Designed miniproteins, single chains. Designs and how they scored, part 94

Each design is a single chain, and the fold is of that chain. pLDDT is the mean over its residues in the fold that is shown.

## One batch from the design tools (miniprotein)

Design m3260
Fold by ESMFold2-Fast:
Structure m3260 (fold): chain A 88 residues (1-88)
Amino acid sequence: IDEEIKKVAKKLYELLTSGTEEGQEAWKALDKDGDGTITREELREFLKKHFNLSDEAIDKIFADADLDGDGTITVEELRYFLEKYSKE
């Protein structure tokens, strides 16, 4: 499970930091409200649609990225999580 999460995190990090229109669209899909906050539901929909991840893997990603423990992820928290796993 951790290796699959790491693999997805690397691909998503590359997409989001690529500077392409596709990367910009990916950020917009994650942060639909444009407020810099990603809900558990938004993350789940995105990861299931684009990476076909299990609910268990998505819950693990959310728990690890939710540094505040408030039940939401900021764009900065997600970016930090993805960078951590991509640059291992």
Scores: mean pLDDT 73

Design m3261
Fold by ESMFold2-Fast:
Structure m3261 (fold): chain A 68 residues (1-68)
Amino acid sequence: SLMEEFRKLQDLLLQNPTDKDILEELKRVAEELIKSMEETLSPSTVERMRAEFEEQFKYWEERIQKAK
């Protein structure tokens, strides 16, 4: 499932927090999750989830930048 893939990638990124490839794959899976949720959840819930993902990605991107 997409949720299982997301959790696995999230765990991998926690183990290697500067891995850009894992972050890029995590972003792709998150987009697929949001798209599937748009079919079943309210627009306000989807918008909240997008904002949460964006905040998480920003955190990881900053960590990758600092690791240079």
Scores: mean pLDDT 80

Design m3262
Fold by ESMFold2-Fast:
Parts: structure tokens; C-alpha cells; sequence
Structure m3262 (fold): chain A 82 residues (1-82)
């Protein structure tokens, strides 16, 4: 499921496995319906997470960016029941 792929991406990002995390995040994204609507919702959730955690995206490492993206994907997948 998209949720399982997004959770695996989060785990890999926490372990600093950037290439593997990116692959799983892309698989999760491609498992969601309507790429345009999904992209917009993921961006909205990413902004919410950054605000909640007091983070600036431009100051994040690649692994930290993937971690935030994976969290956003998890939330979107849960909202869609996927």
C-alpha cells in the first residue's frame, strides 16, 4: 500500500539511507491517485509539518528533507484510506 511504502521511506530516511528512502518515497507517491492533486496535498502537509516542528526546509539535509516528505506522504495516504 502507499502507506506501507511511505512508512518504509520514513524508516530509511531516519537511518540516513537517502537513495533507498528516495526510491520508497517515489513508489509511495506513484501509488497515490491523481498525481497533481496528490502533489498539492503533499506540499500542504509538508508545510504543516515544517511549521509544527519549527523547521526551515532550506536548512535541512537531504535525509531530513526525505523524512519530512515521507511524513507528509504517510498523512496523505491515511487521509485517502490507502
Amino acid sequence: SALELAEEAKKLAKEGKVEEALKKANEAYNSLPDPEATSKRVSEKTGEILRKEGLNYDDLSEAERLLVTAEALIEVAKELGL
Scores: mean pLDDT 82

Design m3263
Fold by ESMFold2-Fast:
Structure m3263 (fold): chain A 87 residues (1-87)
Amino acid sequence: MELIEETLKYVQELLDKVSLDEAREIIVEAFREAGLTDEQVKAVEEGLKSAKTKDELIDLVRAVLESLTPEQQEKVLEFLKKKIDEL
């Protein structure tokens, strides 16, 4: 729970710095790097394309994170931290 909320803070920071389309791309990359299967990544990509607002995107990311192991959640968080530092 706490790790998910921390990750979502970085998602919100990302959404403040980049466009929705760029944020979708970065979030998909984060889940791929966290070790999600090709099937899981495709499902995330499809869901993110249906999310038209920042709030909808955050809600979708929360749902995906809740389905992940703590190790996968940590990998998503570390990827987003690194990516934001590069922006």
Scores: mean pLDDT 84

Design m3264
Fold by ESMFold2-Fast:
Structure m3264 (fold): chain A 87 residues (1-87)
Amino acid sequence: EVPTAEELEAAVRALLPDDAAARAAADTFSGIYRRAVAGEPLSEAELEQAERAAAQLYTRVAHRETDAARVAALTGMLEAVMRFLRA
């Protein structure tokens, strides 16, 4: 099941509180996701930007969160959205 942009943003805030770079990456990623959901075509550069934002979020949660289940939950959300964007 694909998460909403709001659910993804909430998960980032919960797992990476007070991480401005993580919030910026989540804003970028969710913004691209919202445009794709609206049926807007994504450029190659926008898809690459989404991939970079997802990688940044993964790196930050992996460094700060020690609970493997929480890391897996966010990773699963990011992977589900990226799969949707590539479809």
Scores: mean pLDDT 81

Design m3265
Fold by ESMFold2-Fast:
Structure m3265 (fold): chain A 92 residues (1-92)
Amino acid sequence: SAEKEKLIEKTKEEIRKIMEENNVPEEEKEKILKAFEEAAERWEEIKEEVEKTKLKPATELGKKMVEATFDFEEFTKFYVEMLKELLEKKKS
């Protein structure tokens, strides 16, 4: 949908800013953006599989993962936060 496409572009811009702030090399930037695009394309498949498993999350992280699976905006937020944490750990 048009809303989904706008959200993808907005999220890609946010990811680019995070990568610049974390001094990510140009070759890694391309890989990270491609990984996000692939994850966004596969979101519908992931959603269907989670619905089939009847998963009942017992942890706060598990609940956020399920919310990210059923809501594309929550998925983009979760992805950005995970990427930010991973890049910060590489600096340590």
Scores: mean pLDDT 71

Design m3266
Fold by ESMFold2-Fast:
Structure m3266 (fold): chain A 72 residues (1-72)
Amino acid sequence: ASDKAQQITDVINSNKGKDPEEVAKAAKDKAKELGLSDEVIDAAGLLAKLYAQGKVTPEQVKAALETLLKDA
C-alpha cells in the first residue's frame, strides 16, 4: 500500500508544473498500471489536480492514497 502510494505520488511530483488535467491523467494512468480500483484511480486523479493547483502537499497526497489503499 505505502509503496503504491509513493509511486503515484512520485508520478504527480515528476509532472509538477504541467496543467492540472495532465497531472491528473498521469496519476490515474499510474494507478491503472498498478491494478488499483476505479475509486482509487479517481481519487489519485483528484489528489493530483489539487496538488497541481497548490492546494495539497506531496505528503498529504501520499497519506490520503495510503488510507484508500489500506482497506481497498
Scores: mean pLDDT 81

Design m3267
Fold by ESMFold2-Fast:
Structure m3267 (fold): chain A 99 residues (1-99)
Amino acid sequence: MTLEELKEEVARLALEAARLVLEGSEDVLRGIGLTLRFIGLAIDALRAETVEELIAIAEEMIRLIEDVLATENLSDAQRARLRALIARLRALIAQARSL
């Protein structure tokens, strides 16, 4: 996988997380705020110039998803989907480190 392919995949996972938090949040303003943070991470991922920068963005995204899982009232299905995103991000970080 190339750096450009990794950037696109990290950005896709950020947008998936944005959609999940927007759909799952009972507090509309908090849901919008979290969604905007994930959109920002998607933009940052697409603008990353190095593998190391992309890994740092993916790690920040994992921390934000873990915070969402700890603080938000989400369904079991939404929690499972967010945990699956963390697993995919960790796999992408491992793949990036092997480049």
Scores: mean pLDDT 85

Design m3268
Fold by ESMFold2-Fast:
Structure m3268 (fold): chain A 87 residues (1-87)
Amino acid sequence: SALRERVVEMLLRLTERLEEAGLISFPDEEARERREEEIRRGVEELFEAIRAGDLSPSTVARLIAAGKIDELEALYLERLDEALAAR
């Protein structure tokens, strides 16, 4: 649960940084809120796959096919955190 919330926060921060850089924009606050909801739902689904131990190429391909590229970013951020914690 705590790790899932941390990943959501990381994706929200990434979205914020991309908006600050002018790489993305939201036409209104409703669009921003929809994006945040999509992130939360996608991360929940991703974490069920992680919990099942399915970090295989098949899981990555499924997430890409589902259009959940941001959830793949979350997965890579988690692996980065794990690598940093191992130092």
Scores: mean pLDDT 65

Design m3269
Fold by ESMFold2-Fast:
Structure m3269 (fold): chain A 50 residues (1-50)
Amino acid sequence: SGYDYLRSRGVPISTINLALSAVNNGKDPSEFSPPLSSYVQEIIEIEKKE
């Protein structure tokens, strides 16, 4: 899952929750600044392949 992937990279749970909330609300990665924009994009790519 996207959560497990980001957690394995040492991303804080609070940041992962923001990225997951963004994906669940259909937000575009470009609406955020790095590193959050990259995390949103990574979750979208993981979800798209599963």
Scores: mean pLDDT 80

Design m3270
Fold by ESMFold2-Fast:
Parts: C-alpha cells; sequence; structure tokens
Structure m3270 (fold): chain A 55 residues (1-55)
C-alpha cells in the first residue's frame, strides 16, 4: 500500500540521519520534492530514493 511505501521512505531517511549521511538525506528530500511536483506515485518516489540511498 502507499502507507507501506511511505513508511519505507521514512525508514530510509532516518537510517541516513543515524549514519551521519546528511548530504544524501538532503538529496533524498530534493528527489521526493521533485517527484511530487512531477506527479510521481509514492512507489516511484521510493524507487528513486532507494537509488540515492545506495550511493
Amino acid sequence: SDEDYEREMARIYLDLLDAGRLDTAARMEEVARQGRAAGLSVREMLERIREVAAE
């Protein structure tokens, strides 16, 4: 569900903060903002966020 995808995105974000990966966390926020502006689904945004987090 969209709730499951949003929960996963939140977990990735918190894990990045806990790891001190602040620049990556900020980039993730930019990707999410751009994705919402472009009309991407929550699932599509999660896929892009996973790519950023894998750096």
Scores: mean pLDDT 81

Design m3271
Fold by ESMFold2-Fast:
Formats: sequence, C-alpha cells, structure tokens
Structure m3271 (fold): chain A 91 residues (1-91)
Amino acid sequence: GQRGEAVRAYLEELIKAGDKRAYVELLFGRVAERVSRDGVAPAEALRLEAEREEKAGRLEVAEKLRELAEAIERGASDEELEELIEELEEV
C-alpha cells in the first residue's frame, strides 16, 4: 500500500531538479487519488488541486485546472479535454 507514497517522493525529487513533466504527473496523480479513494467527482478534485496550486503561487496552473473542471462538468468532448490537458502541460 506504500507504493503511491514512494512514487510521489520520487516525482518530488524530479520536480526539485526542474522536471515539468514530473510536476504534471504528480498533479494528476493527486486528482486521481481524490476521485478513487475519497469518492470526489473529477471536476471537484480538479478544483481542490487548483486551490492548492493558487495557494502555492502557481496562478496560471490553477486557472487551467479550473477550465478543465468546467469543461468536464459541461460534458466537453474528449478532443476538447485533450486540448485543455495539453495547455496545462505547457504552463
């Protein structure tokens, strides 16, 4: 049951080295945990992570997460969701 914690610790070390891909992977890992373990809806999980990013001073990441949450709630197409995720990876 500790594998998730070990993966998070490894990704955090990569983030300290400036790995932006590791940062996005860790972020979506936390969203997935909120959905699967806490029963939180995907859009709500994204908003909770947006609040965390905003508090950390990453306002652009927070805004992109909120856009993705709104798109999910309105039933956006897979194509539209893919475009929003790509934008988040570029921030």
Scores: mean pLDDT 74

Design m3272
Fold by ESMFold2-Fast:
Structure m3272 (fold): chain A 82 residues (1-82)
Amino acid sequence: AAGLTPEELVERIAARAPQAVDAASKAFGVTLTDEQREETVRRIREAAENAAKKYPDDPVAASRLAAQEMARIITEAVEKAK
């Protein structure tokens, strides 16, 4: 594939977000409410959009920032659920 678009990066991160949230909650032995899970997924999507907007011509930098923000958002949600 020649070039990842910013939109494709956002879609890939957003598509993985529910599974990543579920995996993290299981790994930490916590249960998120439906509301907490939905809000966490929404925050991840917004972070991916912001990363793509910050690095519109650098898909590597955009994906790296989006992944870092996803990890932070998930960790915060899991910590609050303890």
Scores: mean pLDDT 80

Design m3273
Fold by ESMFold2-Fast:
Structure m3273 (fold): chain A 86 residues (1-86)
Amino acid sequence: SELEKLEEYLKTLISNLLKAAVYRTLARREKDEEKRKAYLKEAEEHIEKAKEVVSEYLGVPKEEITDSLIAETMSKLLIEIVKLKK
C-alpha cells in the first residue's frame, strides 16, 4: 500500500541518519586515525543511503540532495503518513 511504502521510506531515512550521527560521534572521540577514517566512511555510507531514499521519493538526482532537502523530505513524509492514517 502507499502508506506502507511511505512508512518504509521514513523508517529507512531516520535509521540511516541516526546511524550516520552515531558514527560521526564515534569518529570525533577516536584518537586512532585508521579507526577514525573507518567510522567516517560508515557515516558517509549511511548518508548516501539516506540520499537514495530522498532521491527516490522526490524523483531528483542523488547529487542534488542537500541536508536541508533531507529535512524537508522527512517533514513531507510525516505529513503524508498522518493524512493517510486519518
Scores: mean pLDDT 86

Design m3274
Fold by ESMFold2-Fast:
Structure m3274 (fold): chain A 115 residues (1-115)
Amino acid sequence: MLPELVLKQLSPESAKEIEKLINEAIEYVKKKVDEIKKNNYSDEETRKVGLEINKYLLETLKKILDIIIEEIGFKPKSENMRDIMKELKEKYPEAFRALVAIQQMLSEERLKIIS
């Protein structure tokens, strides 16, 4: 479910695209965790799948960031994700909070699997 903060900051079209990306990421995590459980993966194999999940979630977050940046008309001075996030926090704190909420939601879906 898309955080209310994101819905208030974005057009309906952008919000729908972000919701699709979040739902696809959640389903990807569920599939990968089901794979670990069904195949009785070793600690090393489980760690490798965990890295693949982290990479996919980071790529998803980057796509969501790009949608938000375009929507608010923000032009970052850097191509680096870390610098973009820092500048976003300083100039557009509402958009930064929305991204942090999405990142937390994606992280919580991954953590539900360890509990």
Scores: mean pLDDT 75

Design m3275
Fold by ESMFold2-Fast:
Structure m3275 (fold): chain A 86 residues (1-86)
Amino acid sequence: MEEKLELLRKELELRGVSEEKIEEYLEKLKTQPLKDIVIELSPDLASVLEKLSEEQLIELLKALNEGKYREAISLLFGEEPVEDTD
């Protein structure tokens, strides 16, 4: 649990999410699967994220926390995501 909380917190910080919203998402993680929280944060990637296991999501967040955005994207679908698709 603590590892998931730390990874999610760092991801939210990197996204520039406010402290108030970070606390809200961390609280949700205590009652909801990590996958559901990550999909809520990245609805444009929902279809890809749904295919990932809990372990793969943890690896993805670790890559993001390390600033390895290209590696994280590659784990999802082998290409740089087009976030302006929505």
Scores: mean pLDDT 70

Design m3276
Fold by ESMFold2-Fast:
Structure m3276 (fold): chain A 89 residues (1-89)
Amino acid sequence: MQERIDELIEKIRERIRNREEYEAVQVRAYRLLLERLRPVDPARADAALAALDAGDYARAQALLAEIAAALSEEELEALALEVAEELVA
């Protein structure tokens, strides 16, 4: 589960060459992922977004991983690429 979230973040990182900028956009990446996953599990997505707003990144990441576990690896990769493209555009 957490490995899948780490993989999504790694795909985003591949699009961001500047390492100093990576950490600054990580929270935005989680928010974009959660907003896109809301139709899959709205209750967990809303809870994870609230956790991000509160600065509880561990809780947000755990909830995101639970939602992502319902997706195939192909769906996760497509979502990660979409979010990565939006972040670097």
Scores: mean pLDDT 73

Design m3277
Fold by ESMFold2-Fast:
Structure m3277 (fold): chain A 68 residues (1-68)
Amino acid sequence: SVAARYAARAAAYAEAGDAEKAGEYAMFSTVGALSQGDEEGGRAGAEAGRYAKAGDTEKAAQYSRLTG
């Protein structure tokens, strides 16, 4: 799905240390999940974005995987 692709991209940016892009793609994945009725995926994506903004790229990657 589009949400899963954005989640994978967010995780890849987080692993590369690009917290800004990890947060951006986590947001895209969150919106995609919510548009499909996946509220748990939406919450996971929001957490991934929050951790990315805090510079916690390890947890950003972990929560991004839960969104897809």
Scores: mean pLDDT 78

Design m3278
Fold by ESMFold2-Fast:
Structure m3278 (fold): chain A 72 residues (1-72)
Amino acid sequence: MDDLARQISAAARAALEALAAGDFAATEKHIAELRQLGREAEAQGDRALAGLAFKTADEIEAEMRRRKEALA
């Protein structure tokens, strides 16, 4: 449980760092990792942790989309 929460935090940080660097491919990779970790939490019955992972992935994806639009 603690290890999965730590992995979610690490993936979220990596996604935000990639997004700050303008590396959208790396950002998308880490968003996919967050969603996979969310599914693992869901499979373990940890709905709160799954919800956190999915919400974080959705928020980072929305910010990435906003930044892509600002560059167009």
Scores: mean pLDDT 85

Design m3279
Fold by ESMFold2-Fast:
Structure m3279 (fold): chain A 120 residues (1-120)
Amino acid sequence: LIKKIEEAKKKIREISEELKKKVKELYENNAPQEEIEKVVEEELGKIFEIVEEVLKLALEEGIISEEEYKDILEQLKSGIETILEAVRNNAPQEKILALIDEFEDFVERLLEYLIKKAKE
């Protein structure tokens, strides 16, 4: 599990950096809001799938409870929806990038938490 979480951390970091780069390019080119929303949703969806896979493994190995698994998934969905809502409301680029950074920090803390629990 720990090795898979470390691999997930690396992939998520790469996706997050690519997402921020794409958001900057879309804003610079005055892309329509619907195009920005689609790109953000697709990239955040990839992060969600990676984290969900890790959480399922942590649940199967008894590292987290079923309740904790559901609570974490709801927090992830809420974080993603917050970013998508900001895009839909035509928030400035700086706000979108800040929300992506906050989401990335949340995910990194979550994965570190799972590593610590796996070592117990």
Scores: mean pLDDT 88

Design m3280
Fold by ESMFold2-Fast:
Structure m3280 (fold): chain A 88 residues (1-88)
Amino acid sequence: SLAEAVRDYYIASQLLKRGITGDELVKKLRELGISEPLIEQVKMLIDNLGVDKTAQQLLDRAVSLGRLIPDEEYYEALKKAEEELSKL
């Protein structure tokens, strides 16, 4: 769903902003149930743009997708993402 995509892009952006990169990033994304195609997309973005630009691009994608769903679903997706991140 779009709400799940918002959560997934937001989580990936926040892990990068917290300094989690490389093999640890891939492990945590998998543990959080993020799909292999999205993990491969994140790896490709890091290789081409670097960590900081990738983090911003992933956050921008989460916000853009969030504009396509009701505000209640957007904020619940972000809340769910923050709760999952707090368990790491």
Scores: mean pLDDT 88

Design m3281
Fold by ESMFold2-Fast:
Structure m3281 (fold): chain A 65 residues (1-65)
Amino acid sequence: MADFEKLAALLRKKGATTAAEQIERLATLQDEIPIGKIAARATAVTLLEVTEGEKVVLSEEEAKA
């Protein structure tokens, strides 16, 4: 079971609204997408968004949670 609701809330707090919305959208598709793949994809999206699209400073623990 993924903590992506918490991750989405954290991303919104840090200003990464696009990444947060993507994670929430993926949550609605969990019946068709394996949770492990959702978590991996959400992490990749978060890293790409903070690097290229959104400026978010996350600690390693925050990014993993």
Scores: mean pLDDT 57

Design m3282
Fold by ESMFold2-Fast:
Structure m3282 (fold): chain A 68 residues (1-68)
Amino acid sequence: DSLAERLAVLERARAELTANSEKYRQLFDQAEKEGNEELAKKYRELSERYDAGRAQVDALIAATRAEA
């Protein structure tokens, strides 16, 4: 029960982090095309932060599945 609940929470977190990373990557591309360097930097940093979070959640999912 607890293990299945942990996996469900992690999979949901992974999906949210992936969606946010992709969203900010698209916003970064648009800001780059518009020549808005400050906004592009902000969106790049946000996309990288969400991508790093997703990678950490991927590792936690793998470790949690190994417990099963």
Scores: mean pLDDT 86

Design m3283
Fold by ESMFold2-Fast:
Structure m3283 (fold): chain A 99 residues (1-99)
Amino acid sequence: SLEEKAREYIEKARRLMEEGGSVKEIARAVSEAARYARLSGDEELIREVDELTRQATEAGVEIVRKDKELAEKLEKMSKEGMEEIRRAVESTVRRNLER
């Protein structure tokens, strides 16, 4: 039934939000839940999916924020590694020039 499909996608979206699924997978599950809830005409299911959409939007924003922080940390680690190599090279050149 349409109601059963709506509930299946609601449950899938909740699992993806809890287990750290991708924003794309969460959005797809929520969109399918909304579609089947509307087609069913069940006002309680529609309301539940509206609340789920708000929660999924908040979760999606948080996932993107964490991914950006991870990317920034990786870039910083790469820059620090390059600077350590640069300092080692400069130190070696300085010693050779003082010989």
Scores: mean pLDDT 75

Design m3284
Fold by ESMFold2-Fast:
Structure m3284 (fold): chain A 84 residues (1-84)
Amino acid sequence: REELIEKIREAIENNDVEKLKEILQYFGVEDLSKAPLILEALRKFKESGFKADPVEVVREAGLTDPKLIGFAVGLANELAVAED
């Protein structure tokens, strides 16, 4: 869990889509084409100081697949909990 959060933070800070793809593959996500949109959503969520609605941020980034939306929101919530 802590190692996952560290990898997500690193991907956001470095704008590293390849690191995010590795995280997605580790969790069995088959469609990696949306990794840039997930990274954008997570970055915007972090920039808001974790005050934005994760669902709204993910939707604004252009994610439409309910499974990917759920996964991205899950990652956003893990980041928010880690900062508390």
Scores: mean pLDDT 77

Design m3285
Fold by ESMFold2-Fast:
Structure m3285 (fold): chain A 62 residues (1-62)
Amino acid sequence: SASEAGLARALDELGLDAAQRAVLADVAALNKTSPAQLAELLGTDLETARFLLARLRRAANA
């Protein structure tokens, strides 16, 4: 779908590797992902993870 294509592009633009992208590749997985889970996956802080989740969810809804 267009939402999945937009999400895939946003994940690619963030410089994520294939394993990291696989966890967030679909809208259902993105909706289940908490900021804490994303922070752990990316090795970042909760504030950065919240920003990235907002961006990814926006891309998935576009």
Scores: mean pLDDT 71

Design m3286
Fold by ESMFold2-Fast:
Structure m3286 (fold): chain A 91 residues (1-91)
Amino acid sequence: SSPLLEPEYIKRLKAEVRAALRYAERTPEVPENIREALREAEELLSKPNPTLEDILFADTTLGVFYLYMAVNKIPTEEYERLVEEELEELE
């Protein structure tokens, strides 16, 4: 099967998307289109059995979020802490 469909990959992707959404929702400077895409990604990954298309959408959306952070020279430490919190909640 696709490595993108592995349970461990999906779990990490869920945590990263949830963390990105939490960061974006408290950070007004993040563009609304990124925030809306992160909300959609979170909803898709909240399905009992996300499809490969759902996972690819979430992964692409997260890539756009990372690109936004990099281009705007935003430190990743706050986001990384949120990812750790979300991973602990998914145990």
Scores: mean pLDDT 86

Design m3287
Fold by ESMFold2-Fast:
Structure m3287 (fold): chain A 86 residues (1-86)
Amino acid sequence: SKKVELAKKMALELVETLKRVFGIPDEVYEEFKEKIKNAKSFEEIKAVLDELRDYLWENLPLEKALNFDVLVRTAEALIKRKIEEL
C-alpha cells in the first residue's frame, strides 16, 4: 500500500533522527528499524512507535524523555494525517 509505504518512510526517518540526536544503542535502532519495515498497516507502525515511547520513558532522563515523547507523538499524528490525505 502506498499509504503504508509513506508511513514506514516517515517512521524510519523518526528513528534515524532519534539515533542521531540522543544516541540510542545500535541494537535498539536496528530492532525498531526492522519492526517498522515488517509492519503491514499503520496500526502496526503505531504499535512500534508506542514501544519506542515506552523505551524512551524507561531509558532517558525525564527532560529528554518528555521532549522525545512529544516528538514521537507528534510524528505519529503527522504520519496518520498524511496517509489520510493520500
Scores: mean pLDDT 82

Design m3288
Fold by ESMFold2-Fast:
Order: structure tokens, then sequence, then C-alpha cells
Structure m3288 (fold): chain A 55 residues (1-55)
């Protein structure tokens, strides 16, 4: 797993523990993904979808 994906997982789990609204978390990740290469953008958004589905 890439360092970017591991960072994404840690950030999502931290935000969820802190009670960050899902809409804000998704918007922040979408904004970040736009600055990443397409492969990394797809990977971090997939991680977001997976973690939110598991919550």
Amino acid sequence: MSPTVRLAERLIRHALREGTPLEKLRASFEAWAKTLPPEDAAAVLAVLDRELAAA
C-alpha cells in the first residue's frame, strides 16, 4: 500500500474519532484528490468510500 493511501486511512480514522461531519470530510478529501496524480486520487477516494461504508 502506498504511503499516500496509509496517510489517507489515518486521516479519515482520526477525523471520524474527532466527530468530523461526513460532508466536510468528503469535501476536504475531494479537494485534496484534485491536487494528486489520477492514480493516487482514485486510491484515496476509494479509501474514503470504504472507511465511510464501514463506519
Scores: mean pLDDT 80

Design m3289
Fold by ESMFold2-Fast:
Structure m3289 (fold): chain A 87 residues (1-87)
Amino acid sequence: MVKTLSIGGLEVEESKIVERIKEEIKKNPEERLEIAYKLGYLGALMGVDLETIEEILRKATEDLPKEEQEKLLAAARKGYEDALKDL
């Protein structure tokens, strides 16, 4: 089934978001932690649930070792929490 996510009032297919994040991480491997942090931060500002952000990031990082994936998930959670403090 096709799952859609609302971003700034725009309905976007979750699979397209996952693909874009996967490409960005692949293009900039040295910036993976920063990309994950920003995803969490922006997700919170857009009112997206943390569980949804984590699900997207897990799918986008499925090609990485579990240890690396867990580090990226931790970075996204930190970004999410930091954004909530800024609001």
Scores: mean pLDDT 76

Design m3290
Fold by ESMFold2-Fast:
Structure m3290 (fold): chain A 97 residues (1-97)
Amino acid sequence: EEFDAELDAGAAILALATILSVAKRTGKVDVEFAERVGRQAVETAEKLRSLGKEDLADEVLRIVADTYRELAEIAKDTDPEGAERLRKFAEEVEKLV
């Protein structure tokens, strides 16, 4: 479980970085996919925290919040509702750090 949580954290971070890279190149954000990956990252951070990996959990949550804010900024002109959801989720995640 500890080993799996660390692997899941790495996978989630890589997925978020990929989503952001694609969004920056295309101007398009897959909001539903980003929300799904972000939720999985938050669940992983909660598991890491329960295992005493507080620093790693905080780092994962910070990456999620920062990525969501950047995605919201990119999406604001093409998907205002999606951008609003992403911003709100970033604010929620910031409270968990």
Scores: mean pLDDT 83

Design m3291
Fold by ESMFold2-Fast:
Structure m3291 (fold): chain A 62 residues (1-62)
Amino acid sequence: APRLAVATAPVPQLSPDELELRPGDVVEVLSVDEETGLALARSLATGRTGWVPLSHLEFIPA
């Protein structure tokens, strides 16, 4: 099953490699980088892929 998470806070796009999210947006988590505290995620609303802070995501049970 895909690993899903919900944005718990607004995430601004500060660079082209980052994902812009609104609170309540659902993302598919593709990978986690524990060193930077970032996840590579795909927005289900927009289809865009980018880096997002782990602190702004709440994982949905599979």
Scores: mean pLDDT 79

Design m3292
Fold by ESMFold2-Fast:
Structure m3292 (fold): chain A 65 residues (1-65)
Amino acid sequence: STTETRTGVGEAVRRPGESLEETKERARLLALDDAGVYGDPTIVDEKVEVRGDVVTVTVTVAVTS
């Protein structure tokens, strides 16, 4: 098995009735998809940037192949 790190970025816009944490979770899921995750990833780093109602999450994940 090989372990490598991958980086992904996801962006989500906060919806009426949605909490910041819920918006961040949607952005995180998009970031994991962008990273090309194929299994059960370990998130080793996460950056969250908020621009008004736009939440951008950058994840670095450890992936075992």
Scores: mean pLDDT 79

Design m3293
Fold by ESMFold2-Fast:
Structure m3293 (fold): chain A 66 residues (1-66)
Amino acid sequence: SADARRNLEAALEALRAGDLVSALAGLDEAQKDPSVAEEARKAKEAALRGDTESAIRHVERALELA
């Protein structure tokens, strides 16, 4: 959905900027869309453990599904 895409794009920018709080907020909103929920959840899990590179890869996969 357009809302999921917007939230995922915002989360991607936040991850690249090192803004974990904004990244997690975008990923939580994106998880409300069932088509991207699994990849957004995996991105959140990676971000919470400090694996920014894996988090970015999962957001990019979620964007392909949005």
Scores: mean pLDDT 87

Design m3294
Fold by ESMFold2-Fast:
Structure m3294 (fold): chain A 95 residues (1-95)
Amino acid sequence: SVQDLLDETLEKISTASYEETKRLLRELAYDVSKLLIDQGLSESEAKKVFDEVFGRVREHLLTLFSDDEVDQLMSLFWRTWQDYYLDLLSLKRRK
């Protein structure tokens, strides 16, 4: 589930370096995007779920990194999710 992926990723981030956190966030963005599309959620419902995930990730990162580092990580996470979600959605529509 999305919650299981989120919990697992946040646990890994708690002991990860900044560079490892970037890798983990890219992986989470892909895995969440794939799950939401596979679940058949509408684009608006998928966005609501991702907004919740985004908020939980930001809250956790603020306990570990500086505000500037968190802003960079969250920008990466948002952009990566948008790119993966659009690509996966396009593949599902075009085969």
Scores: mean pLDDT 81

